# Ledger of designs, part 34: designed miniproteins, single chains, continued (5)

Each design is a single chain, and the fold is of that chain. pLDDT is the mean over its residues in the fold that is shown.

## One batch from the design tools (miniprotein)

Design m17231
Fold by ESMFold2-Fast:
Structure m17231 (fold): chain A 80 residues (1-80)
Amino acid sequence: SMEEVLKEVDEIAEELREGKISVEEAKERVKELFKKYKLSDEEKNEVIQHLLQYAHAKKDERVFAFATELQEEWHDERLA
């Protein structure tokens, strides 16, 4: 379910915020979730928007970088 996916995404974002993982590691983990749950383009966009809202709410520059880099990579993949 999307609720379960977003919960795992929140855990990744929190590990990044705590400095336990890098932005690169966080992006790789979310991409693995996309494959594991076989998310549609709409669902992938929902995850990215959720992360952008999380970054804005927490005012965390690392989470913001994570969310924006994921959005750019997702946009590039959709055009490929």
Scores: mean pLDDT 82

Design m17232
Fold by ESMFold2-Fast:
Structure m17232 (fold): chain A 94 residues (1-94)
Amino acid sequence: MKAEEFITDGKRAYLLAESLEGLGLIAYGVGKVTGDNEFAKEQLRKLLEEAKELLDYLKKNKDKFSEEEAKKAIEAAEAAVEEIERLLKEVEEE
């Protein structure tokens, strides 16, 4: 994802972070329901990379946003990375 093209404000960054976390939960759920752990792992790895890229972009470009929006977006992106890593580990340990 080209975060710089999409993230013109902190609200969009927050929405993207929340969406990545939500998609991670959905990918995990699909794996659990279907038993297709390889599909779940591939989707979670992709979402984790996107969440890490978002977090890195926000930390490097926080001065482009309002202080409050930057803080909330960074917190949401950090939460998305942590949750997707947790879900990926659970799928790998099944």
Scores: mean pLDDT 81

Design m17233
Fold by ESMFold2-Fast:
Structure m17233 (fold): chain A 75 residues (1-75)
Amino acid sequence: SDLERARRIAEEFRRLYEELESMDEEELKEAEERLREIEREVKEIMAKYEDDDPKAKEIHRIVTEFAREAARKAR
């Protein structure tokens, strides 16, 4: 299912996020690159749904929140 696939992707992202505190600049760049890969995958899933679909909103919230948090820590 798309939700299951999105949650697996989000879980991988969560693991990366948990490791951010021990990451150096190079590791943070690698995390950001993986975040872009995850974003591409999520956009492919979300393209199947309308903007007001709760599933698309849930997927977007999970991935976007983690991506922004990772970017904030990289600053």
Scores: mean pLDDT 68

Design m17234
Fold by ESMFold2-Fast:
Parts: C-alpha cells; sequence; structure tokens
Structure m17234 (fold): chain A 96 residues (1-96)
C-alpha cells in the first residue's frame, strides 16, 4: 500500500501542476488523507445506489485508492471551475 500510495500522490501532484496549481507536498498529503477517510463511505453509498450491499471490510485497498483518486480529481476540477466563475463574476461587477 505504501509504495502504491506514494505513486498516486506523485501522479496527483503532476496533474495539479499541469492545471496551474502550485500545491506543497504537505497540502497534497493532507488532501489525500481527507479523501481516503471519505472513500469507504462514498463507495458503500455508490454500491447501495446500484442495489449492492457492501461492508467496509469487503472493500479492497485498490478500491479505496481508486476512489480517492476519483474524488480528488473531481473535487479539484470543481474547485478550478468555481475559481473561474468567481473571476468572471468579479470582472462583470467591475465592468458595470
Amino acid sequence: MEERREKVLEDLRAFLKSQGYDISDEELEALFERYEARAPEVLIETYKRMGIEVKEEDLSEEDILEAVVNIFISEQLRKIGDEIDAEIARRKAAAA
């Protein structure tokens, strides 16, 4: 798990940098830990919506890591979108 986790963190850092985000390793680890804590609940709820009953103990480490990556990417893309919307709103207010 440790080696796989480290690779995922490296890949996520590269992704964020490519999107213009300058994030520290410490901030990236904090975000990862937060999403890792949420991953089991998100997976259980997703499976339940599909009619599948799953317990946390039935989830593999691979399932958790994949869910973390998906949550991370989705939340970062949403944050980028929100920042763009805020900038557009600011420019509209200045032009009025």
Scores: mean pLDDT 72

Design m17235
Fold by ESMFold2-Fast:
Structure m17235 (fold): chain A 73 residues (1-73)
Amino acid sequence: SARQEEASRRFREVIDETGELAREKMKELKEKIEKENITDEKEIRKRLLEVFVEVAEELGRRIDEALAEIDAS
């Protein structure tokens, strides 16, 4: 089915793009931890979880966008 092929392609794009976003966000977090000299394990844990939540929310949003685009096709 053309719709199944399009869905597969779109979801692969979402996975790849979200993976790149996660890498960039983690890089930014590492730089901030180093610049601000954050050594508190609790604070580092909190910031790591915040990045993970942000990436998960972005993934969900991109999935919704991909589904809307597929429906428009």
Scores: mean pLDDT 83

Design m17236
Fold by ESMFold2-Fast:
Structure m17236 (fold): chain A 83 residues (1-83)
Amino acid sequence: MEMEKEIEKRVEENVEKLKEELKKNPITDLKPEELEQILKALAEGHRATLLLEADPDDPRAQALAEEIAKRILPLGEELEKKK
């Protein structure tokens, strides 16, 4: 299961990059619990993307990516309205 370790490492690296971006552009109206939940969802989405790259026909990876998009889109709209 070496592929699982490789995927997890890449997910961790991308989450760290996202945390750095959030330090510069904080989503001010999000509670810490909500932010943690979103970061976890993004990590799962990225894991699904890496799985899809290895197996493009994996329907679970596609479904998970769609679910993540639905959860993140409302936050993008709220951020846009608050500017």
Scores: mean pLDDT 63

Design m17237
Fold by ESMFold2-Fast:
Structure m17237 (fold): chain A 68 residues (1-68)
Amino acid sequence: GVDSVFRAYRGSAWAVRKAREIFGRVPGDDEPWPVLKGAVFEGVEGDPDDPAEWELLTRAEFVALMKE
């Protein structure tokens, strides 16, 4: 499901690295996570160092985005 996709995305090397750069730690389930946007988000293989291609989203916000 969409929740499983978000959890898998959070476990990616890019997401963990970016979260540590921003927060100095791995965020909890109810905290915002760095998520790639638009076509980059759908591919999960975009340029992760471009700040325009990612945003901070909670699990609930990510699920809402995927349902739209």
Scores: mean pLDDT 61

Design m17238
Fold by ESMFold2-Fast:
Structure m17238 (fold): chain A 68 residues (1-68)
Amino acid sequence: SMNERKARAIANAFVDLGAPEEVAEEIYRRVLEETKGKDLSDEEIAWIAVRVAEELGLEVRNPVPEPA
């Protein structure tokens, strides 16, 4: 589908910028989930991908687990 193609292209762009493959695959997965059944522009899909990447980057930058 168009959203799958766009999500994969964005994930590949993050890999090209130095993101680990596992992080790029998680970006792809979450973008697909959030765009499922929606007709979104390239800009809207890119915005979702950036937000997801920032969320994943915040976890990497703050890897302190909360005490159980």
Scores: mean pLDDT 69

Design m17239
Fold by ESMFold2-Fast:
Structure m17239 (fold): chain A 79 residues (1-79)
Amino acid sequence: DEEIEEARKKGDKKKLAELLEKKGKEYEKEGKLEKAIEYYEEAARLYEELAKEGDKEAREPAVRADINAGLLLIKKALQ
């Protein structure tokens, strides 16, 4: 994933979180629940780090990614 690798190389934590969330959503649409959960959890962690560092705009995305991961964990358990 060229954009994710570029964001990692540049240390762009916010862009990386956004790209990981987008990739999680793509895996979710493909029915790849385990990968979707993994990507949403990584995105949530990065957004939480940004929020802790003072980026108040990262708070909502962190909660959103956590909720998305949680819902998919429930969906996986019920399959």
Scores: mean pLDDT 86

Design m17240
Fold by ESMFold2-Fast:
Structure m17240 (fold): chain A 67 residues (1-67)
Amino acid sequence: MEEVVREALREVAEQAEKDGYPKEIVDLLRKGAEATGEELKNYLLKLGSKAPDLAQRLVDLVAERLA
């Protein structure tokens, strides 16, 4: 469900900001949290390329919320 992914992106964005990640990465996560369809997919692809550690955290968080 796209909403579960968007909620996870918001949480990852808050944590990334607290952990001192670049504003570009935090903004990418926040924009993804407001996106739908192909735009959301494009943000997820960019996240995997630019911050693979945060992409893994997102996958884990989504899996936890769907359990």
Scores: mean pLDDT 81

Design m17241
Fold by ESMFold2-Fast:
Structure m17241 (fold): chain A 56 residues (1-56)
Amino acid sequence: AAPPALTPREQRVLQLALAGHSQKEIAERLGISVATVKRLLARARAILAERAALAA
């Protein structure tokens, strides 16, 4: 079975964050609120934590 996967929105926000963009810059670029960026990053971090636990 495949490990938990990021949604396309979570992947996009994560890519921009890894590229060095701030939450405000990501929100501006994607046309969403900073609160939405924070929520998407929190979900992405949760999925990555689950994958880390699964990997032992």
Scores: mean pLDDT 76

Design m17242
Fold by ESMFold2-Fast:
Structure m17242 (fold): chain A 58 residues (1-58)
Amino acid sequence: ELVEFLIDSLEKLLKYADKLSEEELKELLETIEKIVKEHNINDKKIEELLEKLREKLK
């Protein structure tokens, strides 16, 4: 359930990335990365979505 929630949240962030400020997107990304790390989540889809979001911040 947590993995599913994170995937859904990341998909929504990616869809609305252009509507968020760089700082807002960065804060949300950092929060999700912290959750993934603290819960030892190893999911390929989450990693792929995180990489795509990092590209948006380049």
Scores: mean pLDDT 79

Design m17243
Fold by ESMFold2-Fast:
Structure m17243 (fold): chain A 61 residues (1-61)
Amino acid sequence: KWKEAYKKGDYETAIKIYEEEIKKNPEKKAELLAKLSSVLYHAGKTEEADKYSAEASKLAS
């Protein structure tokens, strides 16, 4: 498919999906935030990706 699937809102959709997963699996929050960070890097949202990566690191400690 991968044509206009990565539209302006796709990264926002990813954030919502991962936030819902975190609510269902709070013990996996660090893992899910790390995955979200990866998705945001691919979307070009490097500042947001760095923020979620840092949060994941703190939670894993």
Scores: mean pLDDT 73

Design m17244
Fold by ESMFold2-Fast:
Formats: sequence, structure tokens, C-alpha cells
Structure m17244 (fold): chain A 66 residues (1-66)
Amino acid sequence: DEALLEKIKQRIIEALNEYPEEVHDYAVKAVVMEGLAEMEKDEEKSKKYRELAKEFRKKAEELLKK
């Protein structure tokens, strides 16, 4: 669990470095939701977090459209 939190933190830092500022909010939210899905052992709850992560990634991709 603590190792997953460190991975989430690292992914947030990577997202902030890799993506332009205008998509940071969506990129960070997507990474956090993906991390929560990985921490969640209940498949139904994990699925809900993954769906939310996909929504945020979709928003980031729309802003980066090219």
C-alpha cells in the first residue's frame, strides 16, 4: 500500500513534467484514480476508479488534440 502511494506520487511528478500546464489537472486526477484502482482489491470498486481515470485521461487527450 505504501509502495503504491510512492508510485502514485512518482507518476504525478512525471505527469507534471511530461504534459503542458493546461492538462495537468486532468493528468494528475487520472494518475490518482489509476493508483486508487491498483490499491483497491475489490474488483467492483477498482472498476469504478478505473472508469473515472479513463474519463480524466479522455479530457486530457481532448485538450492535447493533435
Scores: mean pLDDT 77

Design m17245
Fold by ESMFold2-Fast:
Formats: sequence, structure tokens, C-alpha cells
Structure m17245 (fold): chain A 97 residues (1-97)
Amino acid sequence: SELDRLRERVLQLVAEITELLSKLPPDKQARVRDVVGEVVDVFHRAIQERNLPLARRALEVLEKVKEIVKNYDKLTDEQFDAELAEVRAEVARLRAE
């Protein structure tokens, strides 16, 4: 089903992000883990409510987190902080739905 594919993709993305976190300093790893946890919580709520559009948007946010972490070595600290702040704002909007 589509829900099973979304669940599988979330698990895969979380694993990929966790692997990529090893290149970040511990404080930034903690900040990324916090954001990932909040997105995963929104995703689980979306699945429970059968809100497929919300589940897809939560997945899109996880994809953005992965790209930020993947590109960490190409970002300044200011750029990293700004991109993570944008993701946090997006998660807050999803949580309010």
C-alpha cells in the first residue's frame, strides 16, 4: 500500500540521516536529531489520522534534512543554521495542522 511505502521510506531516510550525522559536530548532531524526531512524530500522527497529504509533507521535510546534512561540508555555519531554522519553522507549521 502507499502507507507501507511511506513508512518504509521514513525508516530508510532516518537511517541515512543517522549515518550522515557522523560528519557533524556533537551539538549540530543533537539539533538535527531533535528536528528528525519532531518530523517523525508528525509523520506518525498523519498515519494514525490517515492524513496522506500530511504524511507526504513530513517525508518532504525529512528529505530536506537529509540534503542539509549531506551538504554540510559545503555550508557555512550561518548557512547551516539558516537552513535548519527554515526546516524547524516548516515542522512547526505541520505540527499546528
Scores: mean pLDDT 88

Design m17246
Fold by ESMFold2-Fast:
Structure m17246 (fold): chain A 58 residues (1-58)
Amino acid sequence: SKEAIEELKKILEKYLGVKASDESAKRILEEVKEEFGAKSDKEAIEIIKKRLEELLNS
């Protein structure tokens, strides 16, 4: 969804300093849903947030 793409772009910029394109953000959501079995874009975003928080706290 457009909202999920925008949210992911903000997360990537905030946590990694990376400016992702809409295409890149959409691809990341699709890959995370496939890899982790997430049922929605919202679940994929939650998985991404958790992994980024783990990386920043290590």
Scores: mean pLDDT 81

Design m17247
Fold by ESMFold2-Fast:
Structure m17247 (fold): chain A 80 residues (1-80)
Amino acid sequence: MSLEEQAEAMLERVRQIVESLLPLADAEGRAKLEEILRLAEEMARALAAGDFEKAAELNEEVVRLGREVAAGVAANLAAA
């Protein structure tokens, strides 16, 4: 798989995850999901360019935001 193909496959998976979580998210969660998608698009560009260091840094930020969204969704589901 080329770096471009790998980047496209990763971005598509992130989009699918974001779409599955949007109905469960409040306004703050939706904003974080939009930020995750933005960072994933930037990470895909870094991967396509062969900038693995930048891609790894962006991936760490995506994972951090993903944990925050998951915690928020869990709290909202428990409260609603």
Scores: mean pLDDT 80

Design m17248
Fold by ESMFold2-Fast:
Structure m17248 (fold): chain A 57 residues (1-57)
Amino acid sequence: MLEELRKKLEELRKYIKAPEEAIEATEKGLLEVAEKSEEMAEALIEELERILEWLKS
């Protein structure tokens, strides 16, 4: 679950032009939320997939 989330965040990173520190802080926050709940991890993965589809369309 967390590994899938990390892969989606890596894909999203390719579309984001931001300072590395800001990207790292955001990724850390999302991973902390995912660690607290498997349901939250699944929801985040689904939302990231939707965002990536939206960006590709």
Scores: mean pLDDT 74

Design m17249
Fold by ESMFold2-Fast:
Structure m17249 (fold): chain A 68 residues (1-68)
Amino acid sequence: DPKKIAEQDIENAKELADKMAKSKDESKRAAYYAAAGILVAAAEYYSGDKEAAEEVKKYIEEKWEEAE
């Protein structure tokens, strides 16, 4: 079920973004950022929902800035 795969990828991306915001290690933050981005791209591919993908991208960017 592509919708279920997309839903799982979105939730996993948000969890990685939360871990990124809590990490003070720049290398770990960069790894979480990259992993979250890959999951968002996968979710967009499986769901076809660009608007939902953009909302998750915004969440990731906000969490990246919060880590500063």
Scores: mean pLDDT 81

Design m17250
Fold by ESMFold2-Fast:
Structure m17250 (fold): chain A 58 residues (1-58)
Amino acid sequence: NAEKAARAAELRKEMYELGVKTQELADKTSESGGKYRDELEKTAADFAQKLAEAEAVE
């Protein structure tokens, strides 16, 4: 139905945004010798959680 489709689209957008943030943090972590590693790990975990939510929607 329309509500489930809209939620799936929203989750895809959120995953895209988290993917971009993860890549930015990966670049910064590489540049800084690990300064942003904790943030990178947290953002990657958030991405995995959103992926699981996307898989759960019908």
Scores: mean pLDDT 75

Design m17251
Fold by ESMFold2-Fast:
Structure m17251 (fold): chain A 91 residues (1-91)
Amino acid sequence: ADELLERIREESDELSEALKAKDGEKALEEVRRLAELMVELVEKTKDEEVAEYAKRVLDAAVTAAELYLPEITEEVRKIVEEAKKRIDEIV
């Protein structure tokens, strides 16, 4: 659990840095990694509150993209919506 949460924190930090650097390719890579980690977290816990937390984090990634690099926001939203659908199928 602690290792997965640490990886989530690292990916969130890397996403923030990529967005501030205006690196769209890197930002999309980090969003995909974050989405996979959130799905893994929900799969390991099978907890509805954890699923809701994961969806909140993914929604925050869309908001960050809108704020820092709006050009990739639609692609980020697609990645997030796909991950949220996978989470809903687990819980």
Scores: mean pLDDT 84

Design m17252
Fold by ESMFold2-Fast:
Structure m17252 (fold): chain A 63 residues (1-63)
Amino acid sequence: GKEEALKEIEELSRKAVLAVIQEDYETAVELLEKAKELAEKNGLPEVAERIEKGIQQLKETKL
């Protein structure tokens, strides 16, 4: 359900933050894209939009 999806999105986001700290920006983007897909499939469009903005920021500033 949506609650399980939010928990998985949170874990993916935490892993993405760790990847950013390690300067592994490619892995961070991959993890965030998985979180975005999970948000879209579970009817969380606002969450998906926020994740997409984070992906774009990483691509423009670090990649």
Scores: mean pLDDT 85

Design m17254
Fold by ESMFold2-Fast:
Structure m17254 (fold): chain A 88 residues (1-88)
Amino acid sequence: GAIDFSNIEVDEELKKQVAEILRELGYEVREESGMLAVYKDGRPVATVIPTKDKIYVVAPREEDLPLAQEIAEAIEKKTGKPVEVLLR
C-alpha cells in the first residue's frame, strides 16, 4: 500500500547530510513540509524522506521513476544506508 508519511519520524541530521549530497550532484533542494523536495530544471522530480532505518525517494509521476532511482543509488552509495524508491 501507499506509505503514510504523516507518521514517519524524519532523521534531521541525516536530512542535512542528504540535502548536501543532492546539492553536490547539481540538484536544487528545498525543504518542504519537513521533507526534501528535489528539483531539476525548475520541476519537482522527487521527494526524499530520510528516516533512522532507511531513506525514501518518492517519485511524483511514473515518468520520474528512472531519475528517482538514480537519486536513490547516489544517496545509498554516499551514505551506506538502504534506500527505497516509491511512486506517489
Scores: mean pLDDT 80

Design m17255
Fold by ESMFold2-Fast:
Structure m17255 (fold): chain A 56 residues (1-56)
Amino acid sequence: RKEELVRRLEEALRAYLADPTDENIQALLKASKELVDEVGVDEAGRIAQEIADRLR
């Protein structure tokens, strides 16, 4: 379950970096909220940073 939420966040972030549309921003916000709800803000923040570093 955590792996699925991480995957969704990575896909949303990749879409946002390719084209920062309102739709992609909303998808990114939704994916990040779902991950925060599952693992908490501290772990979600670490995961998001790790994904962002990989996509640079």
Scores: mean pLDDT 78

Design m17256
Fold by ESMFold2-Fast:
Structure m17256 (fold): chain A 74 residues (1-74)
Amino acid sequence: SRLERLRREALERVDRLVEELLSDPSASPEEIQTALAALMGEIAERLRAAGLSTEEVRAVVTESVRHAHRLLDE
C-alpha cells in the first residue's frame, strides 16, 4: 500500500541519518537534535505532499521519532 511504502521510506531515512550521526564523533547533542528535527519536518512535508491525512502523518512522524531514539539509545 501507499502508506506502507511511505512508512518504510521514512524509517529508512531515519536509519541512514542515525548511522551518519553515530559515525561522526564531532557531532554535538544539539547538532544531533537539530538534524533529527529537520528530518522529521522533511518527512512530514513529504507525507503531506503524498496526500496522507493529518492523523497518518502524525502516526508516521511519531513512529519515526521513537525509532530514532531507540537507535541512538543502543
Scores: mean pLDDT 86

Design m17257
Fold by ESMFold2-Fast:
Structure m17257 (fold): chain A 73 residues (1-73)
Amino acid sequence: TKDEVKRLAVKAVKALQEGDLEKAREYTIKALKLAGVPEEKAEEIAEKAVELAKKGDYTGAAQTITDAVGAAL
């Protein structure tokens, strides 16, 4: 359970590093939903991370994902 959430978060960050913002968003939402975050809030967090990545703030995007996942666990 927690390991599956962490695996999805790692996949989200890896997609982010590869420039695949669609996959980064998808894996972030899946990780947060599996951690018990409501879908609407998971989508909001994923959109914030993608927005940071679009601005070139990949570190901020990755932190947004990992912090939200950590807080939900």
Scores: mean pLDDT 83

Design m17258
Fold by ESMFold2-Fast:
Structure m17258 (fold): chain A 63 residues (1-63)
Amino acid sequence: LDKEIEELKERIKEIKEEIEKIKEKLKKTTDPEEKKKLEFEIEELEGLLGIEEGLLKRLESKK
């Protein structure tokens, strides 16, 4: 259980870091086409983050 929680926390951390990097790129980007692509990538990653965070909360609740 603790190992699964640790692995899930690492995944969540990686996704959050990836989202932050894309948000930084989005802030610096002036090209409309590139902005749309980065916005889409953020939405995909935020969806994945929500799923992973939900799993973490359930695993922590069982301890």
Scores: mean pLDDT 81

Design m17259
Fold by ESMFold2-Fast:
Structure m17259 (fold): chain A 50 residues (1-50)
Amino acid sequence: MFRFTFRDKETGEEVEVIGGGDIDILRRKAAEKLGVDESNLELVSVELVP
């Protein structure tokens, strides 16, 4: 599993999602949590979680 941190390019707000490899699904979840379009999200960090 990986912990992904996404950032909204306009507001600077960050959100974290944990998932097993489909980055498109994780990006969609992050966008929905922040209430923004996926195109506004920047991937900030990825960390391995056991």
Scores: mean pLDDT 80

Design m17260
Fold by ESMFold2-Fast:
Structure m17260 (fold): chain A 80 residues (1-80)
Amino acid sequence: SEEDRILADVERAIKEIEKIVNDPNATGDELLIAQLLIIAVRAGLDWIRRNGSPEQQARADELLAKVDELEKKIREKIKS
């Protein structure tokens, strides 16, 4: 389904965000890219929450919690 493709794309984007966040040498440009990816990920998850099955919506809620933690870490790194 379209929703399954969006979930797969979102999960790949989250892995890229994690890679940047977990890199102690991440540049300001890489952190900015991670922030832009978070915006795209949130849009995709919002789509799934409105259009997905209950199982897909539950998965989107799990991923949203993870995205919130990653966004917090990016903000902390930018201040450091």
Scores: mean pLDDT 86

Design m17261
Fold by ESMFold2-Fast:
Structure m17261 (fold): chain A 84 residues (1-84)
Amino acid sequence: SAETEKRVEELAEEILETSDLSAMELIMQASRYLRRALETKDPELAVEASALARAAIRKAEEEKGHPGLIVQAKNLIEQAEILG
């Protein structure tokens, strides 16, 4: 929903503002939250996973890291959206 998309964007901005984590570390956190969302069927954890993955994309672009990190983060967002 539009409300969920807004929450994901707001959380991603907060993560980028408050976190010193690298793109890789953000992807690892997103994977952890996605796994928990699958286990618990908690849509709030899926929202957190999407936000972490969106933050990871922006961080990877900033770091000019491997393009594979952006692909991995996008795959995590797609999986989280199926759960939401």
Scores: mean pLDDT 84

Design m17262
Fold by ESMFold2-Fast:
Structure m17262 (fold): chain A 57 residues (1-57)
Amino acid sequence: GAAEAEEYVRKAGEAAREGNYDEAAKYAQLGIEAAGPQSAAGSRALAALHDAQKHGG
């Protein structure tokens, strides 16, 4: 649900701040799955995924 997606987005941001972009991408994907890409939380998760993939992939 939305609360789960928000927690995953937060964890993705924390991982990215630590330079752990692989883990950030994993959390971002979980956030998308929890909320769906059209929700506010899902949109933030999708942006986090793109940022993580740009640096880590």
Scores: mean pLDDT 78

Design m17263
Fold by ESMFold2-Fast:
Structure m17263 (fold): chain A 55 residues (1-55)
Amino acid sequence: MPSPEEVMKIAEELAKKMKKQGIPIDEKRLLGLLMRALAGDEAAVEEILALHEKV
């Protein structure tokens, strides 16, 4: 599992990439996943990683 710092970095990169691509994703959803991941929700971490790999 990546560290909380690495998860934050991945989420930031994902948000920037989506913004550049014009992908209509709600930033609140990404923030919600990030908050859960930082709280120790491993499912949220996996979802962030999967989104980062697909975008």
Scores: mean pLDDT 71

Design m17264
Fold by ESMFold2-Fast:
Structure m17264 (fold): chain A 55 residues (1-55)
Amino acid sequence: KDAELKREIELLKKSIKNNDELIEKAKQTDPELAKRLEEIKEHLEKILAQLEKEL
């Protein structure tokens, strides 16, 4: 149970990190895409917080 939660948390952290890199690139070339990625990041961070409460 907890091992699966920890795996999900680590995968989500990787997704957030990748999203941060995409946001930085998008800010230079496509501000609309950057805004969308920021919203996705906010959702991912909320999910991460909920999963961390389960631990």
Scores: mean pLDDT 81

Design m17265
Fold by ESMFold2-Fast:
Structure m17265 (fold): chain A 87 residues (1-87)
Amino acid sequence: MALEIAVELLREAGVPEEFIEEAVRTVEALLAGGWDLDERDQAELLARLALARATAAAGGDGATLAEALRKGREIAEEAVRRAEEER
C-alpha cells in the first residue's frame, strides 16, 4: 500500500519510470533476501533510491544529492500517512 502510493508520488514528481522500477526491484530483492523492512522503511528506501538515481542521471542541475534524499523522506512520510488513513 505505502509502496504503491510512493510510486505514484514519484511519478507525479517527474521521476523517470526506469528509476522507479529499479528502486522497486531493489526493495523487493531485499525483502526476498530476508530483510525485515517495515512499510515506512520500504517506502523511504524506494523514494530515496529513485530520486538519487534521477538526480545523478540529470547531471546536477543545481540540486544536491542531499536535497533529493530529503524529498525522498518527505514522499515516504506522505505515502505512509495516506496508507495509515485507510486503516
Scores: mean pLDDT 79

Design m17266
Fold by ESMFold2-Fast:
Structure m17266 (fold): chain A 63 residues (1-63)
Amino acid sequence: SAGARALAERYLARAREAFAAGDYETAGHWADMAGVAAVLAGDEELLREAVALGKQAREHLGL
């Protein structure tokens, strides 16, 4: 849905902002939220970006 896609984009933007600030825990949280919203939107590209960012954030945390 358009609403779910807009939420995915908003959550992904927040995840990127947190990642740029070095807040990897917050970045991972927002990336996970973006991934859920991307699944609901059926947007495979947003899902791939959310998963990749979440993985990068967890790697910075030693997870």
Scores: mean pLDDT 88

Design m17267
Fold by ESMFold2-Fast:
Structure m17267 (fold): chain A 86 residues (1-86)
Amino acid sequence: SDAEIQEIVEKLEKALRQAGYSVKSISAREQGDKIVVTVTLLGIRSPEIPGKVRKIVADLGYPQAKVSAEIDEEGNTVVTVEIPKS
């Protein structure tokens, strides 16, 4: 379980950096039947980010993932990725 979460975190961080995003932080946890990944993207605000991240996550093998985004108090985009576990 921890190894699976770590693999998802590493793959997603690599894919986001390859797509040109500055990743400030990334963390993941199990939440019931989901894995929830939280990513803070530095210095970017765009309504297109959830859709772009959803495409990246789908290409990594998680097409069913739900992606949402919020802007934090520092003006960074905080992306939440919810991946069904089973």
Scores: mean pLDDT 84

